# Ledger of designs, part 69: designed miniproteins, single chains

Each design is a single chain, and the fold is of that chain. pLDDT is the mean over its residues in the fold that is shown.

## One batch from the design tools (miniprotein)

Design m2401
Fold by ESMFold2-Fast:
Structure m2401 (fold): chain A 93 residues (1-93)
Amino acid sequence: DKKSELVTEAVELYNEHKDEVPEELKKAAEAEGKAFVEAAKKAGISNEEALKLIEEKTAKKVEEAEKLDPEQRKKEIIRAAYAAATAVQLLAG
């Protein structure tokens, strides 16, 4: 489905460019992921529900990025994927 395709696109771009992510963008994405997990815990959201919300948020960001120029689109998708990866890692650990 479209949601799965958008998430797959984000994961592929993240894996392709993870070593090229600027430190400032990396810090911003990590802070976003951490803030999401902290907010989810405070709201009493289960890890399973939080993971579903991460997928939905990532798909939405990728879809919104479709309207940007190619370079900005790539940066926004990578940022979204990095934030999602940070949140998933924090929920798993």
Scores: mean pLDDT 77

Design m2402
Fold by ESMFold2-Fast:
Structure m2402 (fold): chain A 88 residues (1-88)
Amino acid sequence: MEKEKKAYELVKKSAENNVASMRAAADEHIRAGKGAGALAAYRQMGASLVNEALAEGYLEGKEIGKQRAAEALAHYEEEGRRAVAEIE
C-alpha cells in the first residue's frame, strides 16, 4: 500500500511535468505552423496522463483508472486535432 501510494505520487508528478513540457512544445509547433509536431505533442500529453490514471486505479479502483485513461487519450487527441485545424 505505501509502495503503491509512493509510485502514484511519482507518476503524478512525472505526468504533470511531462504535460507542461509537451504543451510548451505544442505551442511552439503551432506558432511555427507545424501541425504534425503539434499533434504528436498533444498525443504525448494524453499518454502521460494514462500512466497517472492507471496508477490511481490501483488505489481507487481499476474501473475508474481505465475510464480516466480512455478519457485522457480522447481529450488530448481531440484538442490536438482542433489545434492543428486552427493553424491551417
Scores: mean pLDDT 75

Design m2403
Fold by ESMFold2-Fast:
Structure m2403 (fold): chain A 57 residues (1-57)
Amino acid sequence: SMKEKEKEEFRKTLTTTIDQGRKHRAEQGLSSLVTDAQKQAAIDTSLAFREEQEKKK
């Protein structure tokens, strides 16, 4: 299983990636259809998937 610090680092990295994507879209004049709830769900789902991968070590 992932250590707590690894989970936090992963969450921070994913949050930064999503925020950079949102900024890039805004700079291109595109609307973001991603709600904060959808962003959180995506982060939680990705973290759960990562934890499953770590269990296979």
Scores: mean pLDDT 73

Design m2404
Fold by ESMFold2-Fast:
Structure m2404 (fold): chain A 95 residues (1-95)
Amino acid sequence: AKSPLEQAALEAGERFLELLRKYLRGELSREEVLAALEAHAAELLARHADDPEVVEALRLLHRHLVALFERLASLPREEQEEMLRRFEEALREEK
């Protein structure tokens, strides 16, 4: 069975994937994706506020997802689509 941290990380990954798909479809701006990532991170942190180790791990994950998105947003569309496919495959392996 997955730990609370593993479940939260999977939820964050799925939300990241959803936002990336919307960004590539032109449904969300870069700023809207970053705002949505921040809002989701705040929700996860609040849910796990009683576990300092989980909170710290989720803060690190959020920083990495923001950095990853900013890097991806600077790439050509073809590379963005390839990274989306790789992320989808990685997430499927964790389910």
Scores: mean pLDDT 82

Design m2405
Fold by ESMFold2-Fast:
Structure m2405 (fold): chain A 79 residues (1-79)
Amino acid sequence: SAAEKDAIRREIGALIQELVARMLRTLSPAELRRALAVLEEIGQLIASLETVAGLRRALGIVREAQRTGDLEGALAKIR
């Protein structure tokens, strides 16, 4: 349903906001620019997802990225 998709998108958005806040506190300016570019690509790929199953998979990948800090691994899995 549309409500279920919106709920998953809100959860993903919240996780990405937490990740960005952590990056702002911990990364150098050069590392931050690279990480933000990867996150932007991840966000664009997630925005293209139209199914609940696709969004649930993306949520799991973003949760793992938040736990590990592996943004490039997350991008590879979402592609």
Scores: mean pLDDT 86

Design m2406
Fold by ESMFold2-Fast:
Structure m2406 (fold): chain A 82 residues (1-82)
Amino acid sequence: MEEAKKLAEEIKKMILEGKVQEALDKFRDRLLELGASELEAEIQVGVLALVIGVLKAVGASNEEIAEEAAKLAEKILLEVLK
């Protein structure tokens, strides 16, 4: 739980700094470290990337994009840790 929150905070910071690809890469690496398959990791990273893309397309603020992306990443990580 603490690990998932910590990574979510790092992802939020990276997105706020405009480092979206670095955030996605860090998320993928963590999923693989937690035992997710390559396919599962790619699917989850794709879902996170899609949510970020949709939020950008509808004119969401950078802060809102970072917050929603971090929440989604935390939820996915908690599911993998179960």
Scores: mean pLDDT 83

Design m2407
Fold by ESMFold2-Fast:
Structure m2407 (fold): chain A 93 residues (1-93)
Amino acid sequence: SLRDIALEVLEEVREEILAKYPKEKGEFLVEELRTELRGASEEELRLALRSRGVELTEEAIREYFTRVLLEDPLELLFDLGVAALEVAVKKVT
């Protein structure tokens, strides 16, 4: 699943994320990313990836998560938040 790939990549790059930030900030960021990814549905993850033009192949998904987690993890958190709101609105309309 998209969630499983995202969580696997997060664990693979965890030490690199921690090296980029002061320890307390890095650990907080990793835990926030883990929490949001675990809470995200497959539909929310698909919307987030498609909003960035990511092809839904395992290779493209792994490459995207590796890049975004290391270069702009706040972009991923923002995109997941937007996707969650979009899915919620569609469910009630």
Scores: mean pLDDT 83

Design m2408
Fold by ESMFold2-Fast:
Parts: C-alpha cells; sequence; structure tokens
Structure m2408 (fold): chain A 93 residues (1-93)
C-alpha cells in the first residue's frame, strides 16, 4: 500500500513538471508534503527522496517520461498502477 502511494506521488510530480511546467524542486516539495500529510512512515519518505534523487538525473527523467506515456496509454486502472509501481522500483535501483 505505501509503495503504491509513493508511486502515485512520483507520477503526479512528473506530470506536474511535464504538463504544467512546475519546477522540479516545487514538485518534489509537494510530493514530500503529501506523503507527510498521508502519514507515511519515515522509511517510506526516505524511499520517496531516493526516487526523486534519481528523477533529478537525465536518465531518471527519461525513464519517468517513458513510463508516464505508458500510463497515459493504459486502458485500465490495473495497468496504470502496475506501470507506476514499476517506475518507482526502477527509480530506486
Amino acid sequence: MEDERLANLVVAAVEEMLEEGIPFDEAYQRALDAARAMGLSDEAIERLKKAFEKLKTPEGLELAKEYVDRIRAATSAEEQHAAALELFEKLLE
């Protein structure tokens, strides 16, 4: 459950950056504030921070763009959730 919530926060931040032009630091802070408001564990928040550190790199951003496009193309909520989780786990590698 926490990993699914973390994955959704990462996807939302990438969409905010790509579609709304929100700066990385603002999208990152919004995700951290949302995670804290949801009562996620300190361990979950630390994992979220690691995902954003990867996302800050050119390689991580290109990976995120690919997965966000796959999520938008998905026709079911199950496929969208699976792609979001896969992106999150890859950003932690």
Scores: mean pLDDT 83

Design m2409
Fold by ESMFold2-Fast:
Structure m2409 (fold): chain A 82 residues (1-82)
Amino acid sequence: KVDELVEAVLKAAEPGATPEGLKFLRESLDIAKQLLEEGKYREALRVVAKALNEARDKGLISQEAADKALTVAERGIAELEK
């Protein structure tokens, strides 16, 4: 379930992300995955949101791709939290 969520977030980001942006997001999502496995759902979402905002601000990902990836993360984490 957590691995599927990480994959879905990356897939949502991919069309608007540079290769460097995808690498940065993968590293940040590895941290979020650890937090999700520890039951720290809100902390994991903050890590994802910060990573997407930072990548967007650095021009590594488009705003549209960042928004789509964040929506996927929000919905997926909410489902895991149940």
Scores: mean pLDDT 84

Design m2410
Fold by ESMFold2-Fast:
Order: sequence, then C-alpha cells, then structure tokens
Structure m2410 (fold): chain A 63 residues (1-63)
Amino acid sequence: NEELRRRRREREERRLQEVRQNVIDSLLSQGFDEKTAQERADRVVEAIRQGKSPSEIVKAANK
C-alpha cells in the first residue's frame, strides 16, 4: 500500500509542481515579480485541482 500511495502522491505532486513552476518561470520571464507569479501559479494549480480543462487553466494563467 505504501508504494501505491507514494506513486499516486508523486504523480499528482509532479503534475502540480510542473505546472506551478512553468507558470512562475514564464511570468518571471515576462517581467512579473515573484509574488505575482506565485499568486497566478497558485490559481492555476487550484484550477487543476478543481478538474478544469487545459483551456480554462490557460485562461486563468493569462488573466
């Protein structure tokens, strides 16, 4: 059970961390401050947790 639970956690965390880091990195490259980048990344991660589609997530990130 531990290996199965760890696999699920790793998969979920990896996806969320990848999205969060990609959003932060992209926004920093665009000239946003780290605080703003983190806030928008948190919003994107929350949308993913809510089960939103990629298009909805992109709209949230670009707001």
Scores: mean pLDDT 74

Design m2411
Fold by ESMFold2-Fast:
Structure m2411 (fold): chain A 73 residues (1-73)
Amino acid sequence: SELKKLREKLIEAIENKDEVEKLKVMLEITEIYIKNKDYEGLGKTVSLVNKLLNAVKNKNEKEIEKYKEELLS
């Protein structure tokens, strides 16, 4: 799935603190959801990304693993 590959790239960008790549990948994910009129899927993805970003900021390894797995499922 193209979305799965983009979510993998997004996780890598977040872990590498690559803000430019993170923004680029988020825009690509957003365009796919909008094209498919899947606003619920977009909202869930944005929520998971925010949870992952907070987990990384707090160095919570258990939550990082959890939200990475949820983004890749």
Scores: mean pLDDT 87

Design m2412
Fold by ESMFold2-Fast:
Structure m2412 (fold): chain A 88 residues (1-88)
Amino acid sequence: SHMLEEARRLLERAEALLEEGERELEEGLAKIKEAKTRQEVLEGVGLALRGIGLATEAELLARKALELGAEGELRRRAEEIARRAGEL
């Protein structure tokens, strides 16, 4: 159905955003830990906040996919995205 096709597109976008968000959060936190200057701390904080924002958007898209009737494997993908995003 059109709704299931839309749910799949939302989950594909959510998975991409979550992967980018997890990467940016990890890079940001690493930069903060290794920072030798105030500027490097600020850059790390900016990356970490962007990562959290991307993960939050991914969770919202996953919830929207569930509202559109994601079932079976699509539901599992949506729940996994929400779980991973919630751990950040």
Scores: mean pLDDT 91

Design m2413
Fold by ESMFold2-Fast:
Structure m2413 (fold): chain A 59 residues (1-59)
Amino acid sequence: HMAPLELVEKALEIIEKNPDGLTKEQLRKELGVTDEEFDLIVAELKHLGVKEENGIYKL
């Protein structure tokens, strides 16, 4: 399975607007995705420079 590009772009935009970062639950609720879809989106976000520290996702 591949994450839809539009969801990856939306997630990146949300992270860019939140410089302090977002939790998995916050991102998942904003995107309206399941845990499985979130894992696919996160894999693509990491290729785009998003970092995860203590459950917080940020650029």
Scores: mean pLDDT 80

Design m2414
Fold by ESMFold2-Fast:
Structure m2414 (fold): chain A 81 residues (1-81)
Amino acid sequence: SKIEKGIETLRKEAERELKDDPEGLKIVLEALEIVEEAYKKKLPEEKLQKIFDYALAALSAAVNGRLEVAREYVEKAREIL
């Protein structure tokens, strides 16, 4: 499925980009866990896309050293879940 491939791609990106930042990696992996849970629970496509977009935003923030912003995106994803 497109979302499953998206999760795997994002996980590989996070592991590559944040290999030297274990805290940033942990935050992004938590966001991906939320996406995976939303997918398994069969949330509506619009909610699943929003959660995935927050995971993408969390990765971008973490890669740019904005760990607090990355955590905020994880919390926003969790609120939708």
Scores: mean pLDDT 88

Design m2415
Fold by ESMFold2-Fast:
Structure m2415 (fold): chain A 85 residues (1-85)
Amino acid sequence: MTKEEIEKRIEEKIEELIKKEGISEEIAEKLRELAKLKIEGAPREEIEEAYEEAALLVAEEKGVDVAEVREELARGRANGRLSPL
């Protein structure tokens, strides 16, 4: 799978999240940034930082504990939900 094909799949997933879950464009942009870091093989530290930023934004927007969002994102990573690869 090429970088362009991966980016297209990421965009399709983000578009579905906006349509179905009503995530904000700010969260969508953070998810795109996270996906780009993973595609480009960024250091683990940068990828974890991007996950933390995404978790904080989701927690703030939904008014929930960031620990709950971190756990959900960790499950998503394990199940490939936030990884279009």
Scores: mean pLDDT 69

Design m2416
Fold by ESMFold2-Fast:
Structure m2416 (fold): chain A 82 residues (1-82)
Amino acid sequence: SDEEKLQKLIDEIIEKLEKEAAEAIKAGDNEKAAEIYLQLGTLYLGLEKDEEAKRYFQKVLELLPEDHPYAIAARKLLEIIE
């Protein structure tokens, strides 16, 4: 079905982003990793997977200072879910 095809494409995008985030962490690029975690969090939020979305937004906050634009975005998104 079209729904099953869409789910497979979403899963492939998530796997790609998770690999890219892991590579950014290995490279010491916390800003890039946080950007990808923010993307993963918003994807999971769109899928109504709130617990997975929260985990990724929390990862953004662990990588960046509180005043960073990505950290501010992650905090606002967490407030919507919580």
Scores: mean pLDDT 89

Design m2417
Fold by ESMFold2-Fast:
Structure m2417 (fold): chain A 56 residues (1-56)
Amino acid sequence: SEEEEKFERFGDKEKATPEDIQKQIELLRNPNAKLKSYKTGKELTAEEFIPELKKI
C-alpha cells in the first residue's frame, strides 16, 4: 500500500481478538503465564500485583 500511514491506536486494539484468546490459554500453561493488556501493552497481572505487595 502507498499510504505509509501506520498509527497504532488503542481504539482498534482496545478489543481483544480471537487470537488473543488462543494465546491466553497457552500462556496459562506456563509458570509465568502473564498476559499483556492489548489496551496499554504492558503486563496486566504483574503490575497489579506489585502495588498490592508493596503496600503490605
Scores: mean pLDDT 47

Design m2418
Fold by ESMFold2-Fast:
Structure m2418 (fold): chain A 108 residues (1-108)
Amino acid sequence: MKKIIAKGTGKISDDVEGRVVRGEVLANGTVRVTLELKSINGDKEALEEAAKRLEELFRKYGVGGAGSATFYDDGTARVALYASEKDLDKLIEALKEFLPGIEFEVVE
């Protein structure tokens, strides 16, 4: 099973930062990535705009997949992303643009 390792925090906007909580390629060829987003000012609208930008980046890079976002009262959001392993490189390119400054590694 491959793991996606990404350490640190990326600045998504002036109010929103994000990090990769977990990333893996499952035995069935499904890529699963969990992101945590945080609004510095506790702004849910800023978190919703960040989630929308991620969806736009998936379209830009041609990533076929599904995502869901859960928004919490503490000013954070968790984003669960699912994609095919065939789109792994495209997914990583989209995530690099979404979370600038984070280095991504795929390890087995």
Scores: mean pLDDT 85

Design m2419
Fold by ESMFold2-Fast:
Structure m2419 (fold): chain A 100 residues (1-100)
Amino acid sequence: MEIDYERIAEIKKFNQELETAIKNGDKEKVKELLKQRVPRIKKLADKAIESANRQMLKDAVEGAEYFAKLAEEAGDKEIATEARQVSNRAKKALDEIEGK
């Protein structure tokens, strides 16, 4: 099992920038960062649905719900709606796998 340290470092840097923007109340920076991240979580959700991967679906639900909350708090209703739609789609697929 190979660990992709470059990808982990990029994720950590992005999370640090997002946390800093949230802490500083910089709503415009939060919106900009979420516009970059929501498409990535959407791709994760699409791949998770296609592969019926339970763990990837859980990750997509949690990540998308978190981004929807941050976008709502930042006042970006469009990004919040997109993230919420991603979460709902992944959650529906997860419930189908669990026999709900």
Scores: mean pLDDT 77

Design m2420
Fold by ESMFold2-Fast:
Structure m2420 (fold): chain A 81 residues (1-81)
Amino acid sequence: MVLPEQRLYEVRIRARFASEQDLQEAKDILKSLGFEEVREGKHTLEARRIVKESDLSRVETTVRALRTLADEVELEISPVP
């Protein structure tokens, strides 16, 4: 059927790092996964992307990878209106 039953989700990731090296590595991971809006702060990284429901498993994999580099990782997933 032609109906777009896949909802779009806004994914926001915030992470805090003890080292600049880990922050830069995490930034590269986020960019490789299509997070074009990546904001770098002092030992912090914020990223935002709109994904399809079918791509949410990739987001979970990303967060898992970030947790190996970051002291704190916060993930927010919201349906796009």
Scores: mean pLDDT 78

Design m2421
Fold by ESMFold2-Fast:
Structure m2421 (fold): chain A 92 residues (1-92)
Amino acid sequence: AEREALVKGLTEGAKKIADRIYAANEAGMDPEQRARVEALRPVLLEEAAKYFAENPEGVLEELKEEIATNPNPNNREAAQIMVDAAEKALEE
């Protein structure tokens, strides 16, 4: 279903953002910090998937607004990654 595809796309987008943030910061982390981050990553992605499942169309609309209006270019780029993943999932 399109709604399920949208949730899947948003969740995959969130995973890409998480992977990117961790890759950028991992080299500066000590072993204890890395272990904590790795333990929290699946929990945060599970919570994100639950959040997206409540109103996936509203989340997509909010992300498109972020791309248009957010003054922070990093936040706009993150929102674009999410939107691209969601739209790709909807095309399948």
Scores: mean pLDDT 79

Design m2422
Fold by ESMFold2-Fast:
Structure m2422 (fold): chain A 90 residues (1-90)
Amino acid sequence: MLEEVLERLEKVLKEALAAALAAGDDDLVTQIQRTGLAARKVEENKEKVSEEDVKKIEELVKRLGEAVAAGDFATARALLSELTALMEKL
């Protein structure tokens, strides 16, 4: 369900933001904030989001969570970019 996926994304973004702030990585902070804003827009328009797009978001959120947990911020940046691009089209 989209709401559960977005709640999971919010948790992952909070963990990523804490790590980015601790590292002084201003570019990553900005990217995380942009992804968060895109997620809020998707939540506001949730009735217009297709089941296919929900599944794509869910897979990207899962992979992002795994990258953040592993400290793999290079992969996390790529996934944040892909997730933001997908969500900004919705």
Scores: mean pLDDT 85

Design m2423
Fold by ESMFold2-Fast:
Structure m2423 (fold): chain A 91 residues (1-91)
Amino acid sequence: SPSREAIEEYEELLKKYAEILGVDPSTEEGREKILKYVRIAQELLNQELETGDEKAAREAAKKAGVLPLYEYLKELYEKLKKEEEARRLAE
């Protein structure tokens, strides 16, 4: 089960995504846009991680209008990967 800390982090991420997209997260329309564009950016990052083709993923993100989200998610992924590697080495 996710910790309370993880749930709070998810709520903060939602607000951050709203800032990146320039939408109002308090409206239904804004929330729908956040969910839609975050999903697209996550799918593109997953494709890059599977294929190793950063150029294709970045171009697709530009065409979809989600490049800033894609870059933000990639930065978060790299941070989490570094933390996981550090934890593994500490064993």
Scores: mean pLDDT 77

Design m2424
Fold by ESMFold2-Fast:
Structure m2424 (fold): chain A 75 residues (1-75)
Amino acid sequence: LSQDELDETIRRVVDAIVRGSEDPEEAARLSQRVSRLIQEGDFEGAKKEVEEAAERGLISEEAAKEAIKTIEEAE
């Protein structure tokens, strides 16, 4: 992935997380962790963080599906 493609992937994933969360602070923390993993090329780690957040009820299942799909499209 080019830097522009990584930045767009991160933007789309963060947007899904923010829309799926009722807590802006929790959404920001999750977005920071997921963005870092994507920047490092750890797409599996990024997907796992999103899945665990949905299991804990931090984001909606729909938002998690959108974020995971976006990460998979970047692989």
Scores: mean pLDDT 83

Design m2425
Fold by ESMFold2-Fast:
Structure m2425 (fold): chain A 76 residues (1-76)
Amino acid sequence: ATPQEREMAILFASTSIFAIGVIIDAILNGDAEKAAQGEALLQQTTKRMRELIDRKDLEGVRKLAEETFEQLLSLE
């Protein structure tokens, strides 16, 4: 893999792990609505990340990761 491909993979993995953490915390705290919102964001971000990676759009992946972290933090 190229350095750019590795960076895209790491950004996708990091964003997914953070989303999963938010979902797990919501479930453990009994917040079903927040868990559902986190799951919906994870599904949407996964689809968009795959499309950007297929196009080898590193800047798009970086921007989507930043936007997704901000959206996930706003759920808390």
Scores: mean pLDDT 87

Design m2426
Fold by ESMFold2-Fast:
Structure m2426 (fold): chain A 116 residues (1-116)
Amino acid sequence: SKAEEIAKEALKIIARALDPSAEIDTLEGLEELVEEVEKLPSEEFYERYKAAYKALKEFVEKVIKEAKEKNDIELLEEIAKLFKELAKKSKNDVLSKLLLWASLQFEEAAEELKKK
């Protein structure tokens, strides 16, 4: 589905922000990468995490904008549900929180469209 393609792209974006050489599009691969990044000194981990959050935020905002232009409430709800499921499946607390944050952004955007 289009929501699954968007979720895979989000995982790739997070992975590349954490490690520019990374070619990861699965939750399991991203969990392994996050665990390696967590072993870095706290300052380096924080900078990579901040880059990942920023990249994910920009991607989420772009997807929401495109969905709003098309009035595609169903897509926003499907993406939100999928990200929530990925967050629940994630064994890494940091990754789970990033994915849950993204899910909440998509849910809020869907609710805003419903009020029009």
Scores: mean pLDDT 87

Design m2427
Fold by ESMFold2-Fast:
Structure m2427 (fold): chain A 79 residues (1-79)
Amino acid sequence: MDKIKELHAEYEALAAQLDDASRQALAAMRAESEERIIELAGKLISEGRVEDLFEEIKKQILEDYEALVAAARAALAAA
């Protein structure tokens, strides 16, 4: 869980340095990630894979936050 908190903090710090347009684009990516996580959770629950639920969700959150941080860094470098 510390890795997710670290990525979230880094994303917030990077997003604060971006212009409004770049921040809105990143917010849209984050909203899409949240929808993807909800869909994944529903699928795993429907398949009776409750023991896998937390691990799969944690993995998806980590991947999505790493992508958000990378996108934020790229936007900041391009500015």
Scores: mean pLDDT 79

Design m2428
Fold by ESMFold2-Fast:
Structure m2428 (fold): chain A 78 residues (1-78)
Amino acid sequence: AAEKKQQILEAAKKAAQDYWQNVLDYLKNVLKQSPQRLVQELLGIIEPKTEEEKKLAEDAKTVPKKLFEEAKKKIEEL
């Protein structure tokens, strides 16, 4: 039981790291083209499912650059 929980946690961490790395590269390209498009594309990618993700998506509607900074920090912390 304990070993399986550890494997699931490690797999989840790796999936999160890969996801955020792909998001950062995409967001850099979208931000160069249009800040408004960044909000729309990010909402499509993230598909907010948790309360925190939904809050981040709501904040992105008003401050798209802040959302990009937050995503960058998340990736740098991983």
Scores: mean pLDDT 59

Design m2429
Fold by ESMFold2-Fast:
Structure m2429 (fold): chain A 67 residues (1-67)
Amino acid sequence: RLSPEERSRILEKVAEKTSDPELRKKLLEAAQEKLSFREVAERLGVSRSTVSEMVISLAGVSRDTLR
């Protein structure tokens, strides 16, 4: 449902809110590549649900928007 441009902006916002420099770098690289949340999860070595919770908590995106 989210466009690649919207996902990129959300990932940049999550990167701005994280204190982990390694995580920030990976999120910014994923944003530049306009990766799907599944591809971000694979790159971070976490579950897709973990990426969704990070987006909701750090970027303020609703669960309905991620469907």
Scores: mean pLDDT 76

Design m2430
Fold by ESMFold2-Fast:
Structure m2430 (fold): chain A 80 residues (1-80)
Amino acid sequence: SLEEEALEEIKKAKTADDVLAAGNRFLSRAVQAGLTPEQIRRLAEKMKEEIEKLNLSPEEKQRVIDALDAAVREIERRLA
């Protein structure tokens, strides 16, 4: 599934930039697949749970999480 692919890619990411690139790519794919705003929000929450488990600094994790939250808000505005 798209969700399983997203979580696997995030688990393999070695840098904050790689996590952001993966997160943005999978959010874009979710939009193209016709997922609802609620489904996209749920995907983002699961991605954030995997990000919290990564061996990144607290500051890097927060930056990535904030950027993904901003991307979800932008998607929600466009789908409204």
Scores: mean pLDDT 88

Design m2431
Fold by ESMFold2-Fast:
Structure m2431 (fold): chain A 91 residues (1-91)
Amino acid sequence: SEAELLAKETIARADSVIGGAEYLKRKADEMGNPELKERAERLIQRAREVKEKATEALKDGDSAYETIKEMNAEVDRLEAELRKLQEELEK
């Protein structure tokens, strides 16, 4: 179903955000930047929450489509924040 496809996409994207944020957290720690490290930690936490909610919504399929759309919108925001954090670390 459309809901199942969107949920699976959202989960995969959330996993990518977690991986990217964990990498940037390690880089921020190496650079001695506690502010950027904390921002990366918050991204990891938010992405894990999105993944958990999308995984649960996937079990309900079409009845959870609104929740899946909300999680997909949240992962869009997380990807944008990850990009900004990466740009700050490259300066």
Scores: mean pLDDT 88

Design m2432
Fold by ESMFold2-Fast:
Structure m2432 (fold): chain A 117 residues (1-117)
Amino acid sequence: ALRERYEELVRRVVELMRELGFPEEEIDAAVAGLDAVAAVDVELAVRLAEALARALELALRGASPEEIAAAAQEILRVLGELRDRARALAGSEEGERWRAAADAASAGLGPILARIF
């Protein structure tokens, strides 16, 4: 159920990014970031993909800066949870996997947030 929901959300994110004119390299980076999160916690990946899809949908329809900022804050909240998990498990291989996921998500989603503002 969660994996199927995640895959549907990733398809939606890719569709929205293409409609907004993002280059394929940035779309690939966003998917890689989401997949890195899904590898450690599929439920967090679903939350992140939902927040990202919401932000992209708002940008596509020309929503207010306030609404877009609220969706961006939700993305930052999930990224914060990834960092908190990595810190709680610091010094372990599991903690390094959470750290890598947080770094990949931040790198992949950074350009999207910068474009949306």
Scores: mean pLDDT 86

Design m2433
Fold by ESMFold2-Fast:
Structure m2433 (fold): chain A 95 residues (1-95)
Amino acid sequence: SIEERKEELKKLIEKIRKELEEARARIPSLDPATAAEVEAILREIEEELEEIEEIIEDPNATEEQIKEAELKLVKVQMRLIAVRTQIALEERRKA
C-alpha cells in the first residue's frame, strides 16, 4: 500500500540522515579540495531528501510519485556510498 511504502521511505530517510551526519563529521580530516567536493555532494543529497519528504508528506501523493520517490532514494543511497568511499580513500592516503 502507499501508506506502508511511505513508512518505509521515512525509516530509510532517518537512516540516511544519520549517515550524512557521520560523513560530515569526517570532513575536517580531508584536504581542502576534497572537503569542498564532499560538502557539495552532501548538500545535493540533503536537497534530494527534502524533495522526497515533500512527496511523502503529501496526503494526495499518487503511486507514480511514490515510485519516483523510491527511485530517488535509491540514487541518494548510492551517492552516499560513493562519497563515503571517497572519504575513506583520502583518509588512507594521509595515513
Scores: mean pLDDT 86

Design m2434
Fold by ESMFold2-Fast:
Structure m2434 (fold): chain A 61 residues (1-61)
Amino acid sequence: SPLDEKISEAVREIGERARALVAEYRAKHGEVTDEQLLEIAREVGKWLDERLAKIEAEFAA
């Protein structure tokens, strides 16, 4: 369905951004702590929630 396609794209794009963010942090600071990974995970969760809210709004009308 169009909804499934939009959700799949969102998950893929956000996953790619999350991996890039971790890689960038590691490149700048040499190491990523568990606490920092949890903070990145929380931020990624916010991105996903915001993207899903937009998709839901698009398909609700």
Scores: mean pLDDT 83

